Designed miniproteins, single chains, continued (3). Designs and how they scored, part 54

Each design is a single chain, and the fold is of that chain. pLDDT is the mean over its residues in the fold that is shown.

## One batch from the design tools (miniprotein)

Design m9860
Fold by ESMFold2-Fast:
Structure m9860 (fold): chain A 84 residues (1-84)
Amino acid sequence: MEEEEKIVEKAKKVTEELLKMDEEEQNKKLRELIEKAKKGDEEALAEIQAIGSELLKLEAEGVELTPEQKELLEEMKAIIREKV
């Protein structure tokens, strides 16, 4: 439980910080997390799940994602489907 709680808390904090970044920094951070998740980093997988959920909510609320952000989101979804 302690490890799971810390991972969830870190994922929320990373998501909040990411959404405050400019587009270029967000895309860079997302690419880093995707690469870590591909290597089997469970913390990176949790962060991608949290970020992906928030990006999907923003898109549903009418926030336009860039083509690059949409591509990164689809790559994140693919990793989550493979690992979960």
Scores: mean pLDDT 72

Design m9861
Fold by ESMFold2-Fast:
Structure m9861 (fold): chain A 78 residues (1-78)
Amino acid sequence: SQRAREHIAQAERHLQQAEQALQQGDYQTALQHAQQAIRHASDAMLAALEAGDEELFRRAREVGERAQQVKQQAQQGL
């Protein structure tokens, strides 16, 4: 669904910002963007599930898992 794709795109953008902030040692900014990426990935998974789109669900889950890893690294840096 378009809704799932839009949420995946937002999750990916926030994930990129979180990863960049993490590389710069800006753990607070990395944490904030990682949390936003997780929220959008969750919304994308729900939208994909409602649409019966297994592939979009898997993509959203993968983005969410990566965002969770960035969140954990950012929290350890604080």
Scores: mean pLDDT 90

Design m9862
Fold by ESMFold2-Fast:
Structure m9862 (fold): chain A 106 residues (1-106)
Amino acid sequence: SETIKLLEEALEKIDEAIEAAKAGDTVRARRLLAEALGLVKEAYDAEKDPKIKKILGELLGELAELLAEAVRALDAGDTERAIALLEKARELVKKTLEEIKKLEEE
């Protein structure tokens, strides 16, 4: 599905952002996180199944909060906190992706 593809792309962007953060490339990390959030929003906007759309809406809200906290940590030079928040974001997207895959196979 387009939703699965967009969430997989968002997960890749979060993984790239973690590596950029580890390298001290705050500008690249911030850009990749904005791209990841945009992909989740695109999936939400395009989704026609009300159940999946609700799950995507919940993901979008929680992910936006986690990514905003991660950006604040990056801007403060707290790389350890930023990486921990991004790893939580990664796990959230991965878990949601697995849930949606199961629903699309029903």
Scores: mean pLDDT 89

Design m9863
Fold by ESMFold2-Fast:
Structure m9863 (fold): chain A 66 residues (1-66)
Amino acid sequence: SKMDEYKARALKLAQELVDQGASTTEVAKAFTDFMNELLKEGVPEDDVMDIVSYGARYWAELTAQR
C-alpha cells in the first residue's frame, strides 16, 4: 500500500539520521521537512502524523541501542 511505502521512507530517513550522527535538532528538522513533503503530496494530516511518529519512534529505538 502507499502507506507502507511512506512508512518505509520514514524508517529509511531514521536510519540515515542515525548513520550521520544527527543531533536531536537536526532530527526534528528532518522529520518536519518530511512531514511538509507528505502534506504537499496530498497525504491526509492523520496519516502524516502516523507515518512521522512511526519513523521518529524507530529513530529513538536505534538511538537507545547505542
Scores: mean pLDDT 86

Design m9864
Fold by ESMFold2-Fast:
Structure m9864 (fold): chain A 71 residues (1-71)
Amino acid sequence: SAERAAKQAFIDELIAIVEQDLAEADDRYKPYFQALIDKLREAGKKETFEEALALINAAIQEVQEKAAAML
């Protein structure tokens, strides 16, 4: 469906952005970007956009918390 295609396009765009950040990141931070990419791919497998967004938001929150713990 058009809705499913739009959801996948949105997630693919986010993955592309994070992959660019991963390529430019210091080696110490690469695992965090890789974990986010893995979660974005997992979100793409969800049936609804709401479930995908919930997983994406949880993954971003986890990365932010881990980053704050390193400061």
Scores: mean pLDDT 80

Design m9865
Fold by ESMFold2-Fast:
Structure m9865 (fold): chain A 71 residues (1-71)
Amino acid sequence: MEKVGGVYVYDEESGVSIVQSYIGEEKEVKEYMEKLKEEYKGSKVYTVLIPKEKASSEEINEALGKKVEEA
């Protein structure tokens, strides 16, 4: 079943935020998110995984925003 992965990376030193999204099989999307967490080790990295059928830009941004608030 295809999923959409959303990743929000916040660099506290520069105040720069990066938002990325991608579509694929759940396993591949999860592997890509884990790779990004390792690449941005030391930054705050938030991830969400949403069913493709429910994945609009609004849903992804809302879910990522909730993760940031919970951290």
Scores: mean pLDDT 71

Design m9866
Fold by ESMFold2-Fast:
Structure m9866 (fold): chain A 68 residues (1-68)
Amino acid sequence: SLVKQLEEQAREEAEKRGREAMEEATKRFSHLPPYIAGMVGLAEGTAAYMETLIEGRKKIEQLKKELE
């Protein structure tokens, strides 16, 4: 169904945004020891993933209401 496709897309987008944010952060701090750069990347990636997932979920819930 359309709703299930959107739920799958929302999850994929969240994972993509999380990875992009993590990569960008670790690259920004690449002059520091890898352990520190990794910690910053993980924090930024996790934040981006959660934010994107929450936004996608809200859009899907709105669509479900409109389809009724």
Scores: mean pLDDT 80

Design m9867
Fold by ESMFold2-Fast:
Structure m9867 (fold): chain A 55 residues (1-55)
Amino acid sequence: SEEYVRELVARHNVPQSVADEILRLGLSKSQARQYIQAVAEGDLDVAELIKAVYG
């Protein structure tokens, strides 16, 4: 759900553009959580791998 993703992104102090990306890719809640965690930790390589595998 869009609201869930946007609130999760905000709670992790990650830009809302990341929520837009997750919604565009159609990630599940679990996949979105993994992606947001990777971005929040600054691990952009892991974030890109999650997009490639699940998007």
Scores: mean pLDDT 78

Design m9868
Fold by ESMFold2-Fast:
Structure m9868 (fold): chain A 62 residues (1-62)
Amino acid sequence: MEYKTLKVKEVVSPYRAKLEGLKPGDIVEVDGKLQTVDKDGYLTLSRPVKEGDEVEVKILKE
């Protein structure tokens, strides 16, 4: 397992984003929270982000 800095690819709301390199079903830890990338490729973030921002993510399962 490793931490990766992933770029925000798409934002639906300030707190929901797709990150480059992640796909639906991936299990990640971001902002100290474990979550599964949803069926549409989105994650819920604890802080607002915009397209092009970088987010540190720990990938647990692909």
Scores: mean pLDDT 77

Design m9869
Fold by ESMFold2-Fast:
Structure m9869 (fold): chain A 120 residues (1-120)
Amino acid sequence: DSESNALSKRLLEQADKLREYAKFLDDVAADPSTSPGARGLARAAARALDQAARLLEETVRNLQTNPEKAKQLGKKAVDNLRAAATLLRHLAGALSDPEQRQRALDTARLAEDAAKLLEE
């Protein structure tokens, strides 16, 4: 229906943004100036965001045909988004570059907003 279609579009747009930010974190992890601790946090956060994006895409595929499965997948996406937000806030504290720190915090807010959209 129209409401499910609007929610599906919003969730897919969030999945695309999460993948974009996961790429930023991969770039941070590959940067030679990044400390080993920050590198580990960046990789862990990137994996959590990528997994959340996959779960959002699968949630959308199940919204109309299997609402119970969609709810279960959505809950797993929320768990991954909240884990990513926590890792990103720790990463921001470990980064020396103020632009990278701000981007990590912005990514944490995006992950938290995506989790809230799923919980509605």
Scores: mean pLDDT 83

Design m9870
Fold by ESMFold2-Fast:
Structure m9870 (fold): chain A 64 residues (1-64)
Amino acid sequence: MTEEEMAEELERYLAEASPEEQARLRLFRRRYSDEAAVNLFAVGQIDPERFEELLARAAAEAAA
């Protein structure tokens, strides 16, 4: 799977995700980059709990 294909999968996932999850992931993409969000999403496919933890910590670390 290419990074572009993974990015499309991420967007489709976000369409089905809760508004809270959508907001957090889109903010992450905007603040860091699309590639960083794709990488985070890939981790989430393996470990959803770790994904939530990393997303929350990354947001806190960058934005305080």
Scores: mean pLDDT 70

Design m9871
Fold by ESMFold2-Fast:
Structure m9871 (fold): chain A 76 residues (1-76)
Amino acid sequence: PVTAEEQAEEDAERYINEIADEGLKQELQDFLNYAKSDPDKYAKLPVFAQLIELYNEGKLTKPTLLEQVKKLLNIE
């Protein structure tokens, strides 16, 4: 059995790998690695994965995705 956070880590990796924009893909991979380095940020992975899924579904724009991810992970 995996936790919701461990499942979200796997989901985020999969969703990032579906992104055609190589610059965005790399930036999101860097955010994922940052989130994995901090337990408080790791707990945010379910929301992080959901934001990337919404982008892949065309429901969220690239600027909004980056803004929401930075806000979620407390990055300026």
Scores: mean pLDDT 84

Design m9872
Fold by ESMFold2-Fast:
Structure m9872 (fold): chain A 84 residues (1-84)
Amino acid sequence: MAELEKLAGELRNATTVDQALQLIQQIQQKFQQTVTNQSLLDRVLNSLADDQQRIQDNPEQVQFLSLLTSGRIRHLVDEIEREE
């Protein structure tokens, strides 16, 4: 989970759409490697895909949306840890 928190921190500082989308893709890959519950994984990946779409649709707000997505990733990590 430390690597997900690091990537979320990098996402928080993203200033371009390309940077934000690339970081979200890396975060999705890390969730796929970490989360063993398929239902929870599908929910997480769909949520992040929705965030990618919002960033693409609102490029002028990329920094704000990246901050929101970074916070969501932190909450998703906490949710996964609580599944145990």
Scores: mean pLDDT 80

Design m9873
Fold by ESMFold2-Fast:
Structure m9873 (fold): chain A 65 residues (1-65)
Amino acid sequence: SRQALIDELRAMSAASLDEAIARGRALSQRLAADPALFAAMDEEVRQAMGDFQRALREKAEAAAA
């Protein structure tokens, strides 16, 4: 589950803005349904999440230009 979460975050970072938003919503619903995934958050998961947030911001800024 931890590795699947990291892989999903990395895939979302490389996706289009629309795909990243849709997959981010689905991931958020999964995290809300599974508290054990929150407990499994380590430095690698936090780094992947930070990378995704940065990529999403960059894609949104590019779309707004």
Scores: mean pLDDT 74

Design m9874
Fold by ESMFold2-Fast:
Structure m9874 (fold): chain A 89 residues (1-89)
Amino acid sequence: SMETERLHELMLRLMKGAMRGEVDEEAIEEVREILEKTKDPEVLLEAEIFLGLLGIIRGVSKLIGDEKAAEAADIVIDAVEEGLRKALS
């Protein structure tokens, strides 16, 4: 679906940003809106996969001492988890 494609694009953008220690607040807000409004299991599954990948980015960043990347990943993870929680309630 167009929602799945857009979510995928936004999540890749957020992952790249997190690896640079950057938080794209506009992309976060759009991801939250997509997740809160969707009931499509494909969109929810895509978001869960990206949470796993963000967790890997956070873990690796902590291991190499990149505190900014770890903090950016935490912010994105929290935002996606909140969106999923609202979608699943």
Scores: mean pLDDT 85

Design m9875
Fold by ESMFold2-Fast:
Structure m9875 (fold): chain A 79 residues (1-79)
Amino acid sequence: MEEEAIEKAEELKKQFEEAVERQDWSKANEKLNELFLLWVKYPSEKIGEIFSEVLSKYLKEVMDAGLKRSEERLAELKA
């Protein structure tokens, strides 16, 4: 049912946020993929909104982590 799917989407969002906080990008990607598959199976506006928020956060956090790592490497080479 849609209500159960929305509850599952919220649970996946929470698990995704916990993975990002731990910098566990593998687990964050797994939760993002599970959320995408849930949205494909139950295409509701609410689940789509949750997926869009999670995807945007994932892209931002992964890019920020990659940029920080590149900056740290450059700092090591300049030090």
Scores: mean pLDDT 77

Design m9876
Fold by ESMFold2-Fast:
Structure m9876 (fold): chain A 56 residues (1-56)
Amino acid sequence: DVDALGEFGRLARESLKLDPEEAAQRVRDAATQALSPGHGEFAGKAVREAAERRKA
């Protein structure tokens, strides 16, 4: 789903403006709705780590 992947990229970028925990939760919820719970957990973890690196 190319469209879904593009939407995830946009949401992840927007979520980096939040605290790492909030960013992870938003992306996890979006990924769960668009793909599956398993993908949501993975995407949330990745975004939380990326946000932590950017805010450190």
Scores: mean pLDDT 65

Design m9877
Fold by ESMFold2-Fast:
Structure m9877 (fold): chain A 108 residues (1-108)
Amino acid sequence: SPVDELEVEDPELRELIRKFVEAVRNKDYEGAVKAAEELFKPLIDRAKDPQKAREILREMVRALLEGDYEKAREAADKFIDLSVDDPELKEGLRKLVDQILEAARKAL
């Protein structure tokens, strides 16, 4: 599985990523949105505008399912910028999200 190649040590986080990738593979928009919200819950809860963060995640999932990988990455970057202020944490999250989006793209 593309998910098994990710450098993620947390078993719970790996399972949430697998659920997201499987929903994307099945072209299940609502399931993929739910999985993304569960996967990124700590970041959504920290966002100054959690509702805006959820809207951006829905945009990311929609772009991904439509095959617009560039738009999906742009939405992911906007989500990270709303949720995290620390530049080092932003860089780490961008790398992780890029790996998740690539795994999902390969599953489509």
Scores: mean pLDDT 82

Design m9878
Fold by ESMFold2-Fast:
Structure m9878 (fold): chain A 81 residues (1-81)
Amino acid sequence: SRLERLKEFAEEVKKNRDAYQKKLDEYIKQNPEAISTDKDGKKIIDASKLSPEAQKVLADYINQTFLLKLIEKEIERLEKE
């Protein structure tokens, strides 16, 4: 079914996102000045303070996170039908 294929795709995208997050965390440990705190205590990553390699990993992480949200919304839509 379409729902089962989307759930399988979501698991693959989640694995990719988690792998990129792990790599990003390693870059941040090497460059802690790339993390700032907003007025509400939320941690913000300043991409301009990251190396080009780290910026690529951040972009890949953001792209996988966005794709996962789209897949999860479609799964939710199909499960309600």
Scores: mean pLDDT 82

Design m9879
Fold by ESMFold2-Fast:
Structure m9879 (fold): chain A 84 residues (1-84)
Amino acid sequence: KPTPEVLAETTELSMRIIESAVRISLGRRGKESDKELGEALIAMGRALKEEADLLLDAGLISAEQAEAMKALAAEIEAKGKALK
């Protein structure tokens, strides 16, 4: 069951993911820095993994849903590392 603490932590992780997504979107206008884009993707992937673990521990998602989120996070992080 969600507690106020779990809701605060998931909100913080969601804000980090949104911030990374906004930076990626803004970075696509004009000259792209592959290194900066790569760092933003790595940060987004890591935040998504943390959110998946938090949601699973709180009982809000299934183990299968958590694994799917972690797989997506790993793919995003790998794409970010490839841009470095």
Scores: mean pLDDT 73

Design m9880
Fold by ESMFold2-Fast:
Structure m9880 (fold): chain A 79 residues (1-79)
Amino acid sequence: AVTEETSEPRELAAGEQLSVTVTNTGPRPAQVVVLLVDAETGRVLAGASAVLPAGGSATLTLTAPEAGTYQVRVIRQEL
Protein backbone atom coordinates (compact mmCIF):
# COMPACT_ATOMS: atom_id res chain seq x y z
CA ALA A 1 0.00 0.00 0.00
CA VAL A 2 1.05 3.61 -0.61
CA THR A 3 0.48 6.25 2.07
CA GLU A 4 1.13 10.00 1.87
CA GLU A 5 1.39 12.68 4.57
CA THR A 6 1.97 16.44 4.28
CA SER A 7 3.31 18.58 7.14
CA GLU A 8 2.16 22.02 8.28
CA PRO A 9 3.72 24.96 6.38
CA ARG A 10 7.04 26.24 7.77
CA GLU A 11 9.12 29.31 6.93
CA LEU A 12 12.70 28.46 5.84
CA ALA A 13 15.64 30.70 4.95
CA ALA A 14 17.78 30.20 1.85
CA GLY A 15 20.24 27.37 2.52
CA GLU A 16 18.40 26.29 5.70
CA GLN A 17 18.48 22.54 6.34
CA LEU A 18 15.47 20.63 7.64
CA SER A 19 15.96 17.19 9.21
CA VAL A 20 13.03 14.78 8.87
CA THR A 21 12.98 11.54 10.84
CA VAL A 22 10.85 8.82 9.23
CA THR A 23 9.92 5.50 10.86
CA ASN A 24 8.53 2.41 9.14
CA THR A 25 5.90 1.18 11.62
CA GLY A 26 4.65 -1.46 9.16
CA PRO A 27 5.45 -5.20 9.26
CA ARG A 28 7.36 -5.12 5.92
CA PRO A 29 10.19 -3.12 4.33
CA ALA A 30 9.06 0.20 2.84
CA GLN A 31 10.46 2.82 0.52
CA VAL A 32 10.04 6.31 1.99
CA VAL A 33 10.35 9.45 -0.15
CA VAL A 34 10.53 12.87 1.53
CA LEU A 35 9.91 15.97 -0.59
CA LEU A 36 10.31 19.68 0.17
CA VAL A 37 7.37 21.45 -1.48
CA ASP A 38 6.64 25.16 -1.92
CA ALA A 39 3.44 25.65 0.10
CA GLU A 40 2.01 28.23 -2.33
CA THR A 41 2.87 26.68 -5.73
CA GLY A 42 3.15 22.95 -4.89
CA ARG A 43 6.53 22.87 -6.68
CA VAL A 44 9.00 20.24 -5.44
CA LEU A 45 12.38 21.86 -4.68
CA ALA A 46 14.27 19.08 -2.87
CA GLY A 47 13.93 15.39 -2.05
CA ALA A 48 15.50 12.42 -0.34
CA SER A 49 14.61 8.74 -0.02
CA ALA A 50 15.43 5.62 1.97
CA VAL A 51 14.44 1.97 2.05
CA LEU A 52 13.61 1.04 5.65
CA PRO A 53 13.21 -2.44 7.18
CA ALA A 54 10.17 -3.20 9.33
CA GLY A 55 10.51 -1.01 12.44
CA GLY A 56 13.42 0.90 10.87
CA SER A 57 14.06 4.66 11.04
CA ALA A 58 16.15 7.18 9.10
CA THR A 59 16.83 10.89 9.33
CA LEU A 60 16.79 12.61 5.94
CA THR A 61 18.02 16.16 5.36
CA LEU A 62 16.42 18.64 2.93
CA THR A 63 17.89 22.03 2.00
CA ALA A 64 15.76 25.02 0.99
CA PRO A 65 17.23 26.63 -2.18
CA GLU A 66 15.58 29.98 -1.36
CA ALA A 67 13.60 31.64 1.43
CA GLY A 68 9.93 30.71 1.46
CA THR A 69 7.10 28.78 3.06
CA TYR A 70 7.53 25.03 2.64
CA GLN A 71 5.73 21.79 3.43
CA VAL A 72 7.28 18.34 3.81
CA ARG A 73 5.51 15.59 1.86
CA VAL A 74 6.22 12.01 2.94
CA ILE A 75 5.30 9.10 0.63
CA ARG A 76 5.58 5.57 1.99
CA GLN A 77 5.33 2.51 -0.27
CA GLU A 78 5.34 -0.94 1.33
CA LEU A 79 7.67 -3.38 -0.48
Scores: mean pLDDT 82

Design m9881
Fold by ESMFold2-Fast:
Structure m9881 (fold): chain A 69 residues (1-69)
Amino acid sequence: SKEEWARGAGRAAANAKSRDAPATDPNAQKAAELGGQPVPATAGQAGRGASELVGEKGAMRYMAEGAAA
């Protein structure tokens, strides 16, 4: 479900903070700039995707639940 995806995104973002966020690939960033293509999962990308799927209020709630789990 959308909520389960947002919880997963929150958990991924929390893990990225704990272990240092993965280095941003320059090619992935260039692809995103050229056509809005998906980038590798980062804390920022996870938050954006969750907001689009469940709204900003839902994203904050479900991402926090995922980070806590």
Scores: mean pLDDT 57

Design m9882
Fold by ESMFold2-Fast:
Structure m9882 (fold): chain A 76 residues (1-76)
Amino acid sequence: MREKQLELIERIIENLRAANVHEDVIKAIREELERAVEAGVPLEVLEEALREAEELRASGPLDAEAVREQFKEARA
């Protein structure tokens, strides 16, 4: 279903932005995902990409916030 595939792409992009991935990289990834959808890749492939993006988001913003908290505590 085209709509579900586009929704998964948007969710992947949102997670990449939250993970502080640069816009140029996000744009390239979006173009690849859109081409994959047009080529008829199964939803499972997009769901796997979403998991990878969610892992990046969990690592990136969590690491940044943890470093900031440690620095704040060291200053206190």
Scores: mean pLDDT 69

Design m9883
Fold by ESMFold2-Fast:
Structure m9883 (fold): chain A 75 residues (1-75)
Amino acid sequence: MDEKILEQAKKWMESEDPFEREVGEALFLIAYSIAIKNGDKETLELILKKARELQKNPAVKDFAEETIKRIEEAL
């Protein structure tokens, strides 16, 4: 997956708009699901990096921590 798409999803998850946060989370989950299906470790590590940055934001912290746990268990 293009890193620019993941960066855009991260930006939306950092938004004050709850709808934009939901769209960002959905894109992140789609990226995760595709990476798992394809065995794409590079994309999983990129998602992990972005999720670790997102866990500093209280609005999406729980989602970020769940994503980190799922990827660490898959790697």
Scores: mean pLDDT 80

Design m9884
Fold by ESMFold2-Fast:
Structure m9884 (fold): chain A 100 residues (1-100)
Amino acid sequence: SNIEIIKKLKEIYDEAFEKLEKLYLETGDERVKEIAEVLRKTIGELIDAIEKGASKEELLKLLEEGRKRLRELAEKLNASEEVREIAEEAFEKMKAVIEE
């Protein structure tokens, strides 16, 4: 159901955000905040699209576009491997939920 998909996506986002927030508090690295913002915007776009009745194909396209934006930003910022791994794990988990 749409409610269950949204719930799972929020849980994935909350877990990733907690990891990124902890990393920011430990390092003071502003790049962590910029990566977290792209992830936040992507999850918001996905939830909005689900609520508007978007297809699985449309959701996967939105997710891929968000992932590409994040990868481009991470490369531009020379973000740490740890930041990139947290974000990539979140995208893989979101993809799995949408593909169900």
Scores: mean pLDDT 87

Design m9885
Fold by ESMFold2-Fast:
Structure m9885 (fold): chain A 87 residues (1-87)
Amino acid sequence: SAESQAVRDQIEARLRELADELYEQIVAYVSPADLDQALATARRTMEAELDRLVAQATSLTPEDVAALRAHTEALIAELEARLKAAG
């Protein structure tokens, strides 16, 4: 529905913002030797935020949740690729 699409778009926008924040923090403060640990922590942070936002939403279908999880995995993969290219 239009309502569930709007909620999904809002969650996707928040996760994009979080991924960009995590990128900036890792580039600024994490040494190359600690990158794998920082990536593991970033993944947990993004997954936890997705779970929090999904739990807060009252009208998401299982299909909406699956799409959001797929989108989050794509953002994590993009973050990992960007950070590995930056080192």
Scores: mean pLDDT 86

Design m9886
Fold by ESMFold2-Fast:
Structure m9886 (fold): chain A 72 residues (1-72)
Amino acid sequence: SHMQKRQIEELTERAKRELEEMVAAGASDEELNRLLARTASQLSDLGASNDEVSERVAELAEATRRARERRE
């Protein structure tokens, strides 16, 4: 349980950093959405509930939006 939660948290934080770096590098919406979809799948594989996957993906989408605003 604790190891699973840690893996979910570590995956989410890695994905957040990768998304922010991709935005800084000028990645396309398609590339960003591909990473979000991959992360959602990986979270499910780790045993995250549908609600937790939705929460984590929303967090990542918000971080992506904020990173885009910082580029303007």
Scores: mean pLDDT 85

Design m9887
Fold by ESMFold2-Fast:
Structure m9887 (fold): chain A 100 residues (1-100)
Amino acid sequence: HMEKERKEKGERLFLAALAAHLRLSRNPVMSDEEQEALLDEMVKETLGKSVAEMTPEDWKELEEIIEETVRERLEEARKAYETDPEGYKEKLIKLAEEVL
């Protein structure tokens, strides 16, 4: 099933986006060239292609992966919070401390 491949791509995209966000947090005045390099890295991690190699179909797939990943992560977060609000907050703080 395509679902497994898409979930794996979504996981790679999430990690790449998190790394990008952390880099931007350290350098909020990132140049256009640095931003383009960051986008190229995210695309390569997700689809195995450079931005220059991307077709309209590849951009559509990337958009679908982003939408699916965001939806899945929000639903997982919501369920975790509903089950144990305090434990979920503690887990998020610990994860943030490990990544920062």
Scores: mean pLDDT 70

Design m9888
Fold by ESMFold2-Fast:
Structure m9888 (fold): chain A 110 residues (1-110)
Amino acid sequence: SREARIAALRDLRAALEALKAAIERGELSPEELALALAQAAARLQAVADASTDLPPELRARLLEEADRLAALAVEAVRRGEVSPELREEILNTLDSAIAALDEALAWLEA
């Protein structure tokens, strides 16, 4: 339902904000960060796949952000450490994903 999808988007947005805050506080090991990023990517992919009624460009952007988060999860595992540069790239990608979710929410709530 539309209401269930709006609720899922709001829950995902809150989860991404919480993940961003945890990263900024240095609370996650590389393994915990990789798992959180992979889970965020999967949730964003699922929302985009369920939302065929979104504008195609917005749906494509949600899918692109999901792919970026998944790639960053792999990179965090591969390195076994999070450099300041990787941390900044992750935070910037989370901000982009949150912005795309905000646009999807605005469109669905119109």
Scores: mean pLDDT 88

Design m9889
Fold by ESMFold2-Fast:
Structure m9889 (fold): chain A 90 residues (1-90)
Amino acid sequence: SSAKKREERRRLLDELLARIRDEVARLQKYADSNVAVQTGVRIRLIGLGIDARRAGFPAVAALVDTVLRNPRMTDAQFDQLLAQARRQES
């Protein structure tokens, strides 16, 4: 049903945003200490951006692109962009 499709879309959106949040937190935690960890986070973020586009969440894909271009973004800036992406996709 259309209601089940909306619920599944909302679940997928929340899962993608949670995974992106976890990777950004890891990137911030290891920003000055571990190049291999930073590289791994970037690769996973690129994958999440591709998954978001494939799933039909262009605002989430744009969020990933913004994070990758702005690796020194503050937690507050990231939280604002995350909330904006959630609003645009809901």
Scores: mean pLDDT 84

Design m9890
Fold by ESMFold2-Fast:
Structure m9890 (fold): chain A 80 residues (1-80)
Amino acid sequence: SAEELERFKKILEAQLEALRAAIEALKADPSKAAEADALTQQAIEQLQRIIAFLEEHFPDNPHAQETVELLRATIAELQA
């Protein structure tokens, strides 16, 4: 439902904020560069799986499309 997708998007936005904070905390310590890279790669792979799920199950849903756009923007940010 639209309400469930909007709730999912809000939870996801909060999780993405927490993920960014965790990656930045690891990046602040040069001894943890490998952990930061591993977490970043794992995050990208997980976000790609969520995109695939949304595109398969909600291809014509505008709320799902907005969430996919958010996730693609986040992946681009993490790859920079």
Scores: mean pLDDT 84

Design m9891
Fold by ESMFold2-Fast:
Structure m9891 (fold): chain A 91 residues (1-91)
Amino acid sequence: MVTMDQVRQYIRSVTDLIARAGQGDETIQRTIDEVRENIVVPPEKIPEVEKLLEDAREEALRLTEEYSKLSREQRAKMAKQEAKQMSKLLK
């Protein structure tokens, strides 16, 4: 049986990873469902876990939007640099 601190840490690690990967709402929901299946807690703790999962889903969606915007800007800069490098190689 896992502790609530371990559950909270696990959920945070997973949601941060999803957000950094730039995944959509569907992938976030699937991962939350997988986390729920992997968490073994006594029945009296289920409502607490469900609240943590809901809070984590909301945070993951918010972080995903932030990382997606940052990632898009970073990808645009990298694409411009790669285009300049490729123009030198393909001449």
Scores: mean pLDDT 67

Design m9892
Fold by ESMFold2-Fast:
Structure m9892 (fold): chain A 73 residues (1-73)
Amino acid sequence: VKLTEEDIKELKELVPEASEEEVRFGAKAFEETGGDILKVVEILKEKGLSEEKAWLLAQAFSALAVQKEIKKK
């Protein structure tokens, strides 16, 4: 699922500790992994994010993906 600019803005609001660059990188990782939260966390940690920040971003992506699936009906 492709994340929009509005999704990036919402994620930045949910995880204010993450920079916009980190949110955009995480969004790309989430898209490339097909929403595999464990893989997203590992990719973010490889980028240099802390484990805590990586999990917060992965959880925020998961929440937005669930919200989008519910709205698709």
Scores: mean pLDDT 75

Design m9893
Fold by ESMFold2-Fast:
Structure m9893 (fold): chain A 88 residues (1-88)
Amino acid sequence: MSKKEKIALLAVATNVYLVGLEVEGRISLETAQKLSRLVFEAADAAENGDVETAEKLLQEAIDLARQSGNEEAARIIEGFLKKVRELA
């Protein structure tokens, strides 16, 4: 798989976890939607070689998750951020 394909699959995997948390009632639908948007925007930036923008957007998502008391969501997004850095 190309780096672009790997980033896209990681974004989908991250979103599946976030949706799982919402379905289990662990995060609100509003928070899940905001986090998913930031994750996909970060994936798009990373796929286009803009790693700095991707890292900024993922950090924004992590901060939003923590501010909302969603530590598990923050941990999942931190995993994606680490993988984006490894694939840069």
Scores: mean pLDDT 84

Design m9894
Fold by ESMFold2-Fast:
Structure m9894 (fold): chain A 104 residues (1-104)
Amino acid sequence: SGTLIAEAGVRYAQKLLDEGKYEEAAKVATEIADFAEKLGTPRALRVAGQAYYIAGLAYDKLGKYEEAIKAFERSADMYEKAGDTEGAQKARELAEEVKKKLES
């Protein structure tokens, strides 16, 4: 049931992101990611990866590049622990793109 709550939270965070509510999306996504990570199952860790990824996108849109990098790196770590190598790679690629913005 905890994983289902986290999955519902990810859908809500995605909706906030799609609506341009970036600060709310980052907050909800980070809270859901922390909750899902603590559940520790592969499915929950994948949900945590998805939530940190949404937080990273929201922080990037807000110009909060250091927070975006940390969120994408946490997303990659969660995806790797879940066995989702493709998700981990995509999250790392976005972290590198945001690093370039921070150095500009």
Scores: mean pLDDT 91

